Designed miniproteins, single chains, continued (5). Designs and how they scored, part 110

Each design is a single chain, and the fold is of that chain. pLDDT is the mean over its residues in the fold that is shown.

## One batch from the design tools (miniprotein)

Design m19820
Fold by ESMFold2-Fast:
Structure m19820 (fold): chain A 94 residues (1-94)
Amino acid sequence: DAEKKAFEEMEKILREFFKGVVPENKEAENKAIAAGIVLYASRYNLLTGESEIDKAKIEATLEVLKALPKKPAKPEEEEKFIKKILDKVKEHVF
């Protein structure tokens, strides 16, 4: 299932970028949500067809995630944030 695989790969990337951290402010949180949406859509397109543009979108989005202002977070804060972002991404793509 391409939808499930794309969503799981997007979640894995977000969990790696936000390990021990959360976005520092609301603008960074909104950019993280937007990044999740782009990662899901681009990965889904790559799983269902060929697109050099979708590869470039993934690469650009990874640079955005890397550059986002982040602050240290306890495991409970990290998980609460990840759950919130995944719910927001799911709301936009499904």
Scores: mean pLDDT 86

Design m19821
Fold by ESMFold2-Fast:
Structure m19821 (fold): chain A 69 residues (1-69)
Amino acid sequence: MASSTEVIQMIKDGVPNKEIAERMGLPPEYYDLSNEELIEIAIEREIEESLELMERGIDRAIEEAKKRK
């Protein structure tokens, strides 16, 4: 799945929004989104992916953070 950096690179390379959305794995309903909206979606996905990777790599630190609810 495309990162925010990859989405920005594709925009600079003149790739159509439809192709960018397809490479991001978005359904056809999202092909009408602006470049800015596509970047926002990519950033949100990147944050979620980073959190998942952190959970796998830093189990004890995350466990301690959860106790602060």
Scores: mean pLDDT 71

Design m19822
Fold by ESMFold2-Fast:
Structure m19822 (fold): chain A 86 residues (1-86)
Amino acid sequence: EEEELKRQLDIKLVAAQMNVIAAEVELWLHEQGVSTPAQARDAVDAAEGTLAEARKLLEQLSNPDEKDIAEIERLEARVGELRARL
């Protein structure tokens, strides 16, 4: 059912966005010497994992929203930048 998949995607996108923000914060704290490299890596790993799950849900939709595609691509770019800074 498309409506249920869309609902699951919306929830997962919120989780992905939150995890990306958390990863940005942890990486910033690491760069300030406050957080460990392990904490920053774990946060980036969590963001990547949640985003991969959102991507899989998007791929299951027969008529995905352009907005959701753009959001996932935006978050993927942000996470890529965070990974490059580790």
Scores: mean pLDDT 86

Design m19823
Fold by ESMFold2-Fast:
Structure m19823 (fold): chain A 97 residues (1-97)
Amino acid sequence: VSEDEFEAEVKLALVEIYLAIALNAPTGESAIQGLERALKLVEEMAASDNPALREAAIRAAQGVIDAAKRVSERFPEYKEEFDKLIERAKEIQERAA
C-alpha cells in the first residue's frame, strides 16, 4: 500500500466515524453536525491532488447520501437540511468522476 493509498484509508475511516455519530445521534442537530463533518472531509478529499483521495471521495459521498436518507426518517422535521446535504454530496460525486 502506497502512502497515498494509506492516507485515503485513514480519511475513509474518519468519514465512517462521523457517519456513525450521525446515524446514532440523539437529536436532529447532532445528526446534522455529524453529516456536516463527514461532508467537509469528503469535500477536502475530492479537492486533493492525491488521486486515491479523489476516488475515495466518490464512495464516501455515497456514504453521506445513504446516512442522510436514513437519518431523515428519524428526524423528518429536518428533511430540508438533510436534502441539502444529499445534494452537496451528489455534486461532489459528479465533480470527482
Scores: mean pLDDT 87

Design m19824
Fold by ESMFold2-Fast:
Structure m19824 (fold): chain A 102 residues (1-102)
Amino acid sequence: SKKEELLEGLKRALESDKVTSVIELTPFLESLNLLVYEVTGKFIDPLFLGRIVRDLVEGKITVSGALELVKEEFPELQQYSIEELKEKLLEVFEKHAEEVVK
């Protein structure tokens, strides 16, 4: 299913610390936007997010590097380690996907 393909893409991106396809990028961005909103009540600035996306797809930064930049932009996320943020991204994605499929 599309949901399973996207979840596996997210897991692959988080485990490899790289984004190499749209199926990895899409669930990462969706879960990141949801997580930031859940924790902070704020949306990520599209220009800030666009720079991160460009650098990720060009291989200039890792997924961990992107999460460090997001922690700098949103101090409310500084309480979480990179490993904790990766787990929260998976949880948020699974929760969102379940709400859509119910």
Scores: mean pLDDT 85

Design m19825
Fold by ESMFold2-Fast:
Structure m19825 (fold): chain A 69 residues (1-69)
Amino acid sequence: DPVARRLQEAARHWEEIRDELIEKLRESIENSENSEVSRELLKMIEAGKTPAEIRSEIFGEEAKFFIPR
């Protein structure tokens, strides 16, 4: 899934593309089957999590959500 791959790449450049990532996550929640990953990321961003905290939580615990069906 190109969206899931883009999310992994975006995590490396978090500081510069956070606003675009939020927009993509909102669109994914409304228009995509991968809404669970998008909801988790959006909640963390809106809660004010730092990029380091988000990366630790996603890639340490939630990496499986980036695997397509």
Scores: mean pLDDT 59

Design m19826
Fold by ESMFold2-Fast:
Structure m19826 (fold): chain A 57 residues (1-57)
Amino acid sequence: GAMAARRAEILARAREIAALSEAGRLDEKQQLIEEMKREFGLSDDEVDAAAVEALLA
């Protein structure tokens, strides 16, 4: 359903953010965080929670 698709997209973006963080690409990480916040209407805490969830999956 639409909610499952949205969650999958959020987790995919969160995995990219986690990968950029591990690579030390902090400027690109920050850009993706801001894009994710704008596109999905998420707070900083919600993006951080999604990144943790992506790492645990």
Scores: mean pLDDT 80

Design m19827
Fold by ESMFold2-Fast:
Structure m19827 (fold): chain A 85 residues (1-85)
Amino acid sequence: SEDIELLEYLSQKSKNPKVKEAYDLLAETLRRGLGLSPEEFERLFDETFDKIVDILRSDPNMGPGIIGSLKRFFEGLRDELLEQL
């Protein structure tokens, strides 16, 4: 998946360890989602997304604007995969 490769690339280029962890976790979630039904993937994504948001919020230097932008980006990747299923 091009989206998984993009997330792995962004993880490698990120200097923020929490942002890197978020990209790695989402890439693994998309990889696991490829063989699932839309309903099962949505459940997996929701569980992982809550964890990703908690990881990002654990960085005291991470502002709400950056977190909001990353959330929208990740939700877009979810929606792209759902349309392919």
Scores: mean pLDDT 83

Design m19828
Fold by ESMFold2-Fast:
Structure m19828 (fold): chain A 73 residues (1-73)
Amino acid sequence: MEPEKASEEAIEVVYEALRAYREGRARLADLPVEEAHALTSGPINKAVNEHTPSTDAAADAVREAVERLEREE
């Protein structure tokens, strides 16, 4: 059985959260890595938890979102 796929909506929400995280991390570059991560990772966790029905769908959404960010270079 194929792993559960994330919906396009879930991928888009996670993508937006990851993009905001990347921007937030750049803006907080002067802070320790752990503190910058804690301040910026919350929206990603929320997007994954609220928009994906399973761990397989969550993994798919994150993978697709990361691929979209890499294509934006």
Scores: mean pLDDT 69

Design m19829
Fold by ESMFold2-Fast:
Structure m19829 (fold): chain A 66 residues (1-66)
Amino acid sequence: MSAEEARRRAEEAVAAARKSDAAGALTIGQLAIQEGRELLEQGGDEEAAKHLIEAGREAVAIAQSL
């Protein structure tokens, strides 16, 4: 995954979380964090992983505020 693709997916994930209920936003966040972590463990693009993990953390924060 490219950093550019990850950035786009990160923006889409946060937007989806903002339109979701608490359970949906939490799921979006957990999946994004997991994907970013797996990318790092496989020696993938660190910038791509960072975008996904940051978006996932934001989605989890949105869920906790709902």
Scores: mean pLDDT 82

Design m19830
Fold by ESMFold2-Fast:
Structure m19830 (fold): chain A 86 residues (1-86)
Amino acid sequence: SREAVEKLIEKAKKVAEEVKEHFEELSEEERKEAEELLKRLEELIKQIEEEKDPDSLRTTILEFALMAEVVGLELILRKRRRRKEE
């Protein structure tokens, strides 16, 4: 549904903002990975927003790709949190 797509985009934007907020606290390797994931995420959001049918196969594939980028960013944030707790 369109609502599900919008919720995914909102989650993606929130995760991206959290990564950007903590960017200086990331290692050099994590910063490079985060920059690549953020660029890919921004492109995917743009492509999804340009789709006319939220239930099309194309939109579903783009949603899956966006979820993968969000997971990548969340893993970077999780590594940072674990490092801070140790």
Scores: mean pLDDT 81

Design m19831
Fold by ESMFold2-Fast:
Structure m19831 (fold): chain A 89 residues (1-89)
Amino acid sequence: DMKEKIERVKELMKKLKELIEKAMEAQVNNDQEALKKVDEEAGPIYEEIEKLANESEELKKLVEELFEEMEKELTPRLEELRAEQAAKR
């Protein structure tokens, strides 16, 4: 059912966003162990999102729109975290 696939994409994108936020914090703190753990958890999520996006144009468009929204939201957050880390130098 398309509705179930749309809900699954949204769920996966929400989980991916949480992992990216953790990766940003780990990156600015130079925490290599945390970065590796996030990469291991994010891998299967990216694979499932890619598989769903390849099933239909509707799902592909949804994934593209959600990635754009995520990038727009997380880019300022990364800049804030880097500024906080620089202030501690």
Scores: mean pLDDT 80

Design m19832
Fold by ESMFold2-Fast:
Structure m19832 (fold): chain A 90 residues (1-90)
Amino acid sequence: MEEAARREEEEARRRAEILSGALAEYLRETGDEELEEELRKRFEPLLKEGATPREILEALEEVLEELGFDVEEVLERGRKVIEEKRKEAE
């Protein structure tokens, strides 16, 4: 049972990494300092309280949906990039 919970946490961490990467790239492309500051204030309490990867993932999904992103499409694209990087490392 604990093994399944760890797999879920690892999957949530992977998804959070993909979504945070996409959000960071969006912020770099737009240069939206006001949005960056708002996101910092939104995520700062979660990071300070030691939020789980799942909690961070949920917050990232909400932000990206508010920005008009299709979260599932972003995740599919990010998974492909990670797979390509793993193949290049071999």
Scores: mean pLDDT 74

Design m19833
Fold by ESMFold2-Fast:
Order: sequence, then C-alpha cells, then structure tokens
Structure m19833 (fold): chain A 100 residues (1-100)
Amino acid sequence: SEQLQNIILTLGLNTSEYKILLEALEGNLSVVDDLVKLLNTGDDYKKTGILYLLIQSGNEDLLKSVIEQLDSEKTSEALAKVYDLVKNAELKKLIENKIK
C-alpha cells in the first residue's frame, strides 16, 4: 500500500537496508539474518518502524522467524511498542517471552 511505502521512506534506510527490508516484505526468508542484524543495531525509531511494517505485511512466517532471532535486550522496547498490533496469539506469546 502507499501508506506502507511512505513509512519505509521515513525510516532513513540506506540502499542496502532498503533492499533487505523490501525482499523480506516480498516473502524472501533468505534475508532474515540480515534483517535481524539491522533490527539489533538500528535506533528505536527504525526498529519500531521495521517491526510495524513486518506486522502489517501479514507474513506470519517472516515475523515469527525474525522475532525468534532478535536480541531481547536490544529489541524488547520496540517489541513492546508493537505488541498490541499483533493479532496472532502464538506470535503475541513469542513477543511476551522476548520482553519478559
């Protein structure tokens, strides 16, 4: 959607980071490790925005794979901010386990 594209443009991604996010949103799970690294090293705004976009994509397999690999200490605040947007009960429980 145009709204999702506009959000991506506000995240301040470089060309490489933008390509990783775009490939992930298109269902390419081979970039999950690169996406996890981006999420572990990004600022809070970037982390929260990327997680928001992953949730809005509706790709639950992608979201699950990413959350399972995230560093809890580096991402718990961003995960807590997006928690209420997650509709899938299994994914909600996975996030709860990361932020506890």
Scores: mean pLDDT 83

Design m19834
Fold by ESMFold2-Fast:
Structure m19834 (fold): chain A 79 residues (1-79)
Amino acid sequence: TDKYRQQAIEHARRGAEAARQGDFETAVRHLREAARYAEKAGDTSAAETLRNGAEYARQGDGRSAAFLSEGAIRTIEYS
């Protein structure tokens, strides 16, 4: 599970950064990958948060996408 947790965190960080920069296509791709890895790690709560972040990024809401992504990173790190 550690490998999947690390991949989820890495993709979530890249997605949050892309969202902050207004690169919503890149943010959506990374947040979807982060959600996939969080699910593989058994962290369903973080995966749902990351899917919501991807949806906000798809809609052009980078602030909400970054906020949710950062919350998911904390959940994965401390679960």
Scores: mean pLDDT 88

Design m19835
Fold by ESMFold2-Fast:
Structure m19835 (fold): chain A 68 residues (1-68)
Amino acid sequence: GKKLKDLIEELSRLIAEARTQADIDRAVEVARKTAELQAKSLGLSDQVTEDIKDVLAGLTEAQARRVM
């Protein structure tokens, strides 16, 4: 799997380069993977992990739409 730093760098690039709905969807997918990796590294429960994934996904979509 990708290291957290690599995922954060990929997420930042995808947000900055977003031009289409497909680009936003890809950024959201990377955001969910980033949140899951971070939550698991902190030993968080599956429920809290899913909640954090949803929050980061929503914030990522909003930010990418502003760049488009």
Scores: mean pLDDT 79

Design m19836
Fold by ESMFold2-Fast:
Structure m19836 (fold): chain A 89 residues (1-89)
Amino acid sequence: EAEKLKEEARKLLEEWKELAERAAEALAAGDFETARKLNEEALPLAEKVMKLIATHPDKELAKELEEEMRRALEEIRERYEEAVLAAEA
């Protein structure tokens, strides 16, 4: 059970990251409507990952997933900042 929850969380995290990267690409291309839609689609995935981490029965695995989520958030933010600069060029 704990291992399956970990795999599910990682899969959702990867899907969220993919949507965020696509949103950043759309933003860089000046397609603000597509970027917004992709961000809105990504939000429930992020919420599901956070819920899985909070309810995980194995505290060590939960901590590992939380660290992976933190790194993913950092990558998403950096990608977005780059896209904003590109869109304004």
Scores: mean pLDDT 75

Design m19837
Fold by ESMFold2-Fast:
Structure m19837 (fold): chain A 100 residues (1-100)
Amino acid sequence: SLTPEQQAAVDRFRQAYEEIRKALEAGDTEKVEEAASRFVGAVDRLIDIAEKTKSPEALKALEEAKQALDEMIRRTTNPRVKEALEAAKKRIDELIEKLS
């Protein structure tokens, strides 16, 4: 259902997700901040794919992204990073609501 380019974007999201998980497990706030920017970028690309394709795979990945964002928001102490993560989560929620 996804094009090869769209599938590659989902795969890039998976890589960014694993980078975030490693940073969270390490408790390294600096690495969380570095990885968070990349993760937010991957999430925004995934939102575009889900909106365009309405792919169940992309929508499932967004639900997984939302769970990761919740954990990052809970653990981050940087207000700027927290605001970016909360904004990304809001964009996911708005898309899921729109597509329901």
Scores: mean pLDDT 82

Design m19838
Fold by ESMFold2-Fast:
Structure m19838 (fold): chain A 80 residues (1-80)
Amino acid sequence: MSLEELVENMEFALTVLKAAHPDWTREELERAADTILTHARNQGLSDEDIEEARKRLGEAIDRILATPHDELVAEVKARS
């Protein structure tokens, strides 16, 4: 799996979490992202790839928080 595919899967996981938890703020999403990145590091992802993934997940969190909940639910259904 490429870094791009891994990050896309991580972004989708955050989208699923926010769709399931509409009350979650940036703090909860950042904690979820940190857990995902810690797991990826334990699976052998390089420090350079972890830093790139962290940056991209931060951008994804900004997008997710700016997206209406009904649109997030529709995105999850379309990709599930």
Scores: mean pLDDT 84

Design m19839
Fold by ESMFold2-Fast:
Structure m19839 (fold): chain A 65 residues (1-65)
Amino acid sequence: SEEARKLVAEAHAARRAGDFDKVREYVNKLKELGYVVSEEEVNGEIRYDFKIDENTYVSVSVPKP
């Protein structure tokens, strides 16, 4: 879906900029829209896996608050 691709791109851009609060905002929006398929704590971060279309899965990790 276009909305999921857009939000994932924004989350990756925010992560590259070091703006982890913005990453969390985009991750929460992806969760609200039902794109999250799993979340797991890994090495002090929360890793989210999103299914953005039928053949595409993307992971985004954010430090725990």
Scores: mean pLDDT 81

Design m19840
Fold by ESMFold2-Fast:
Structure m19840 (fold): chain A 80 residues (1-80)
Amino acid sequence: MLAEAARLGAAAVEAARAGDPATAAAREDEILARYAAGAGRTAALDAEDPAAGRRAAEELAAELRRLREQAEAEARAHAA
């Protein structure tokens, strides 16, 4: 259930690390905090309603995908 979110989170962290070193640590912390909060919410919902847990995992994956895209754009700007 969280495999896609974990994959996207890892990719977002790698993109952040490729960017400006001055902001990379703060961006990595943001991504990790979002994943931790989202994973906890997904686990709590899945315990009561697996369908709600699945929706929460999909929402988390979409959020991490946005963070990855932002980090990749920042890395490209830093490389220019």
Scores: mean pLDDT 81

Design m19841
Fold by ESMFold2-Fast:
Structure m19841 (fold): chain A 89 residues (1-89)
Amino acid sequence: DDKLKKLLHLNRVSKNNDIQKQLDILRQQLHDAIRTYFEVSGDTKLTEQYIKVTDLTIETLEKALGIEETKRIVQQMIDLIKAETAAIS
């Protein structure tokens, strides 16, 4: 039973680390999409501030909704920014 509890704990920690890595990858993809959008729009001065606000938003979502729901929202944000970039290109 002690061994089973340790295995369940390690499995949970490993899964949480994998999910966190997936969110980190999505966050980086969102940053890249934001940079591309502002480069295409010519408003590069807004890039740093928008990324900062976006990171704070992701942190707030993770605390309020949890990491799995936050990943879904971040993916939707990436898709929307890519669509907007295509529309103004």
Scores: mean pLDDT 82

Design m19842
Fold by ESMFold2-Fast:
Structure m19842 (fold): chain A 66 residues (1-66)
Amino acid sequence: SMEELEKKLEEIERAMVRYYLLGDEETLIKVLEENGIPKEVIEEVLKAMKEGNFKKAAELIEEALK
């Protein structure tokens, strides 16, 4: 449902913000895994985040949740 998707995106966004502020990579990986993002996509998301390409990271997550 749309509400379930929004809840997943909010949880993931919170973990991404935590990574940006504190460098908490372990929590980001865990939250992405718990929300059904494949490990291969998680690796690409982490690479995009480390490169400062947050738009690409968000697009990869949205595509994986479709």
Scores: mean pLDDT 85

Design m19843
Fold by ESMFold2-Fast:
Structure m19843 (fold): chain A 77 residues (1-77)
Amino acid sequence: SLEFLKAVLEALSELIEYAKEKFNNDPDFIFKVVEEFFKVAQELYRKLKAGEMTVEEFIEQLKREVERIKAKLDEEA
């Protein structure tokens, strides 16, 4: 339980720092990234709670979603 929460917090921190560098600390883009991340994290957490995925699969999917969000940010920069 604590391990998945740590993964969520580390992923959020990584995305915020990435967005800060890409968009010169523009708060509108940072809020957009945070909103998209929470939407994804909540969806994955619901699947985890329903027993549709393991903690390991949750962490792997979360990392994949971080890379997808970063790629999307690269296209918008």
Scores: mean pLDDT 83

Design m19844
Fold by ESMFold2-Fast:
Structure m19844 (fold): chain A 96 residues (1-96)
Amino acid sequence: MNSQKAVSLASAGQLLLGIGDLDAAKALAQKAIELGKDDPVIKAYGLIVLGQVYLAMGDKKEAEKYYQEALKAAKESKTKEGEELAKKAEELLKKI
């Protein structure tokens, strides 16, 4: 699948989180997850952003769930990019 498109969606989601547009950030994260159905790296990017949306909304339990799913997807990739995403998900889980 197209990792560049998913990375772009995740980056846009992060930007929308930064300006407080949580609904738009959630929509972009969900689209990245949909695009990443067959690509664990793409799926991990979307799940990280979705977890960050829920954390910003005050839902720590839902954020933890999505970060755990992101960690699993990132580890399934067995790629260098997946290792970096797994580390990021672990760091985000520690901040909850």
Scores: mean pLDDT 79

Design m19845
Fold by ESMFold2-Fast:
Structure m19845 (fold): chain A 91 residues (1-91)
Amino acid sequence: MEARELALEALDVAVELAGVPRGVGALLRGIGDGIDVGLTQGKEGALEFAERALRLGREHLRRGRQGDPESALRAAEYAGAALGAYGMAEA
């Protein structure tokens, strides 16, 4: 799954640059946001949100890999959001 791969890579970079609590916290907040979109906007809204979050997560991961901790944390949060929302869209 593309979202899972992004989540693993983004979490690794976020933990390296910003530490475990902030990296894990960003991923978990994203997952919660993705689930909330599925619950409030349904399957179609969740899919659209997941696709947007996946795109934004990839952009922020590129900046995070260049040593920007803020971009790494945003990448983890968007990756979590994509993962949560895709899970809701597939249910």
Scores: mean pLDDT 87

Design m19846
Fold by ESMFold2-Fast:
Structure m19846 (fold): chain A 77 residues (1-77)
Amino acid sequence: VEEVAERLRKRIEQAKKYIEQLMKTFSKEKVLEHLELVKGLLEREIAAAGEQVPADTVERIRKELEKAYEEMKKKIE
């Protein structure tokens, strides 16, 4: 359970770094497109992990992803 949560948190962290790297090389519009795609992929990964971890853990990770998404979106905009 904890290993799954840690893996998902690390995935969110890696996604943030990936988006930050894209901001250095691509237009704002292109970076926003990638942000939306990455968010969708991570939401699906979290939902799939929900079959193996408690619902409250899934909800916490989902909220962490939403906060990271809003933070990155504001940073890009």
Scores: mean pLDDT 80

Design m19847
Fold by ESMFold2-Fast:
Structure m19847 (fold): chain A 85 residues (1-85)
Amino acid sequence: SNKLLKMLEELEKRVEELLKKNNGKITLEELEDLMNEVMTKHKLSLDEAHEFTLIFYEIIESYNNPKVFDEEQVKKMIEEMKKKI
C-alpha cells in the first residue's frame, strides 16, 4: 500500500533524527512510540494498525526481542517491514 510505504518512510526519518540525538541508539519503547505516532498520523484503520503491529512484533521476535537497537539494526528492520507490506 502506498499509504503504508509513506508511513514507513516517515518512521525511518523520525528514527534517524532520534538516533542522531541519542548517540546512535534507540530503545524498543521509543521505537514503539514512534510507530504508534506514525500509524495515527497516517490514519491507519483499526485493521491496518492491527496487521502492521503484528508484522512489527514478528520482525522484533526474528531479531531475538532486542530492547535497544543501533542504526544498522533498526534500518534493516524498517527495510524488512517495507518488504512485508
Scores: mean pLDDT 84

Design m19848
Fold by ESMFold2-Fast:
Structure m19848 (fold): chain A 70 residues (1-70)
Amino acid sequence: SFEEIKKRVDERLAEAEKLTDPQQFDDALRDIVEEVSREVEKSDLTPEEKRQLLNYVAEKLAELRARRAA
């Protein structure tokens, strides 16, 4: 489940990176955060695993935004 959520996040981030419209890009990132939060909440992951996943997503989003802004 941890690896499944991480893989799904990576796939969605890769799809979002293909978006050329800034608004669609921002909307896609927001949708990813909402979806991951929902999946994490419904999962039987430990509090530590949940924290690691949320930190991973936050770092990947920040990196992607930084690349687009540069």
Scores: mean pLDDT 80

Design m19849
Fold by ESMFold2-Fast:
Structure m19849 (fold): chain A 81 residues (1-81)
Amino acid sequence: MAFEVSDPEKVAEARRLVDEAFKAYKEGNVLEASELAIRALDVAAPVKGVEAGTVMVYAATILVSTRTAHPEAYEEALKRV
């Protein structure tokens, strides 16, 4: 099998999840935003490359911003990073 430096499909999926999380956060749906951010981390974590790392940083930013309202999501994210 060919080694993939990055997985473009997984990066795209994780990016969509992060975009949905930011939308939910802007709309005040803090719990939904944190759950979408965790899902983005799950998709991006096994992928190598700068693009996956960038998505993980965005997801982590949402989880840090929402940790007061949803501390369980923040704790769950720490298991992935």
Scores: mean pLDDT 73

Design m19850
Fold by ESMFold2-Fast:
Structure m19850 (fold): chain A 83 residues (1-83)
Amino acid sequence: AAAKAAAEEELAALEAEYRAAATSPEEAMRLAIDGLLRAVKIAVKLGWLGEGTIELSVGIKITVSKEGEVTVEYLKEVEATSS
């Protein structure tokens, strides 16, 4: 399906973006977190990931609702306020 092809292309673009911007450890980590959030949203759209909660030891909680909505909660104060 076209939607699956588009999602796979988006994941490939994300990997290329991560590799190109991995010039510093901090930037690589920020991109990895953003990449994880995008991957979770894509997995929900593809039906690979259902309702649940993913809690990372770095103080980030990701919740997937029964309706497929993805929400992010920062359990610890992070200096980077990304809009």
Scores: mean pLDDT 64

Design m19851
Fold by ESMFold2-Fast:
Structure m19851 (fold): chain A 82 residues (1-82)
Amino acid sequence: SDEELVKQIEKLLEEMSKLAEQFEQTKDPAEQQKILQQMDSLFQQAVALLNQIKDEELKQKLGQKLLEKAKEVQEILKKKLP
């Protein structure tokens, strides 16, 4: 159901936010690489779930949130990667 998909996507967005916080706090390059791989995995999962939503308004709203999270992550990467 769309309601179940929304809940799963919101959970993934929460996990991405936690990973972004961990990425900013860590000074270990190996841990940074691990976090980046985890964020990529979560983004792929969120996009797959988004494509299953039938309600166009919900899909657009969640798509915008996901795009905003992607931009946030990209800005963090640009400032912290060598």
Scores: mean pLDDT 80

Design m19852
Fold by ESMFold2-Fast:
Structure m19852 (fold): chain A 105 residues (1-105)
Amino acid sequence: GLTREELDAYLAQTEKHFDEQAERLLKENKTTEEQVEVAREMFALARAEEDVWRAFRHLLAALAALHGVVSREEARRIAEGDREALARVAAAAGESLEALEAAFA
């Protein structure tokens, strides 16, 4: 499954380009200021989370919010492990929820 070191590398890479991507998406009207703030909050939680699967859920919520795909409430549901919210995000990526969960087994 995904290691903590691999997840930390993804978090670092995402953080490095976060502000540039946020500014571009805002200028292209593909996200909102509120969605960008939700994304920042979720990234902070992902970095603070010790459990790899919980950290990854916060990263998924952050990326979905950054790209204007989810509201604050939907991002929170993804981060908290709501199965319906996770299944919708997995389906959007062409994966099943079971396949996504198996990556962390």
Scores: mean pLDDT 78

Design m19853
Fold by ESMFold2-Fast:
Structure m19853 (fold): chain A 76 residues (1-76)
Amino acid sequence: SVPVLTPGQLRVALALAELSRSGPASVREIAERSGLSQPTASRHLRRLVELGLAGERDGRYWVASEELLGASVLAS
């Protein structure tokens, strides 16, 4: 099933999709692009990783599945 995202999760997912085109993005970069605080962006990113939408290593994030992320954005 396709995950339905909250407004905050959707903002973070869209920021991640843009930034990760240039390589893995930091929480700071994602927070700045999404207009959220770093703690708020970090919580949403953690949830996106749990949902299989994002990958993480050493505080850097990327889109784990472009197809699933696109479907989640449309469902939200």
Scores: mean pLDDT 87

Design m19854
Fold by ESMFold2-Fast:
Structure m19854 (fold): chain A 94 residues (1-94)
Amino acid sequence: MAEEIEKAIDEVNAEFRAELKATETKPSGETARAIGRLFVRYMDRLKEKLREIMKNIFGFSDEEIEAMSDLEIDRLIVLTPEETVEWLKKKKEE
């Protein structure tokens, strides 16, 4: 469970780091906007991976996932994989 979350986060983080390095070579005026777009894509991809893990590993329904606020999902991104597992288990037991 934690291993699958860690792997998903590491994959998205690796892509984000590669995109940031590519962005650093852009003209200064475009860099801030490009970084903003990268953060939006990064967050969307982490949310997508977390939704897949919630469905496939924790047994959440599409309705349960849609009932979660974007803020709740965003909070999961800053937790460790182990903390994410414990939070999702607790949420499922409610």
Scores: mean pLDDT 72

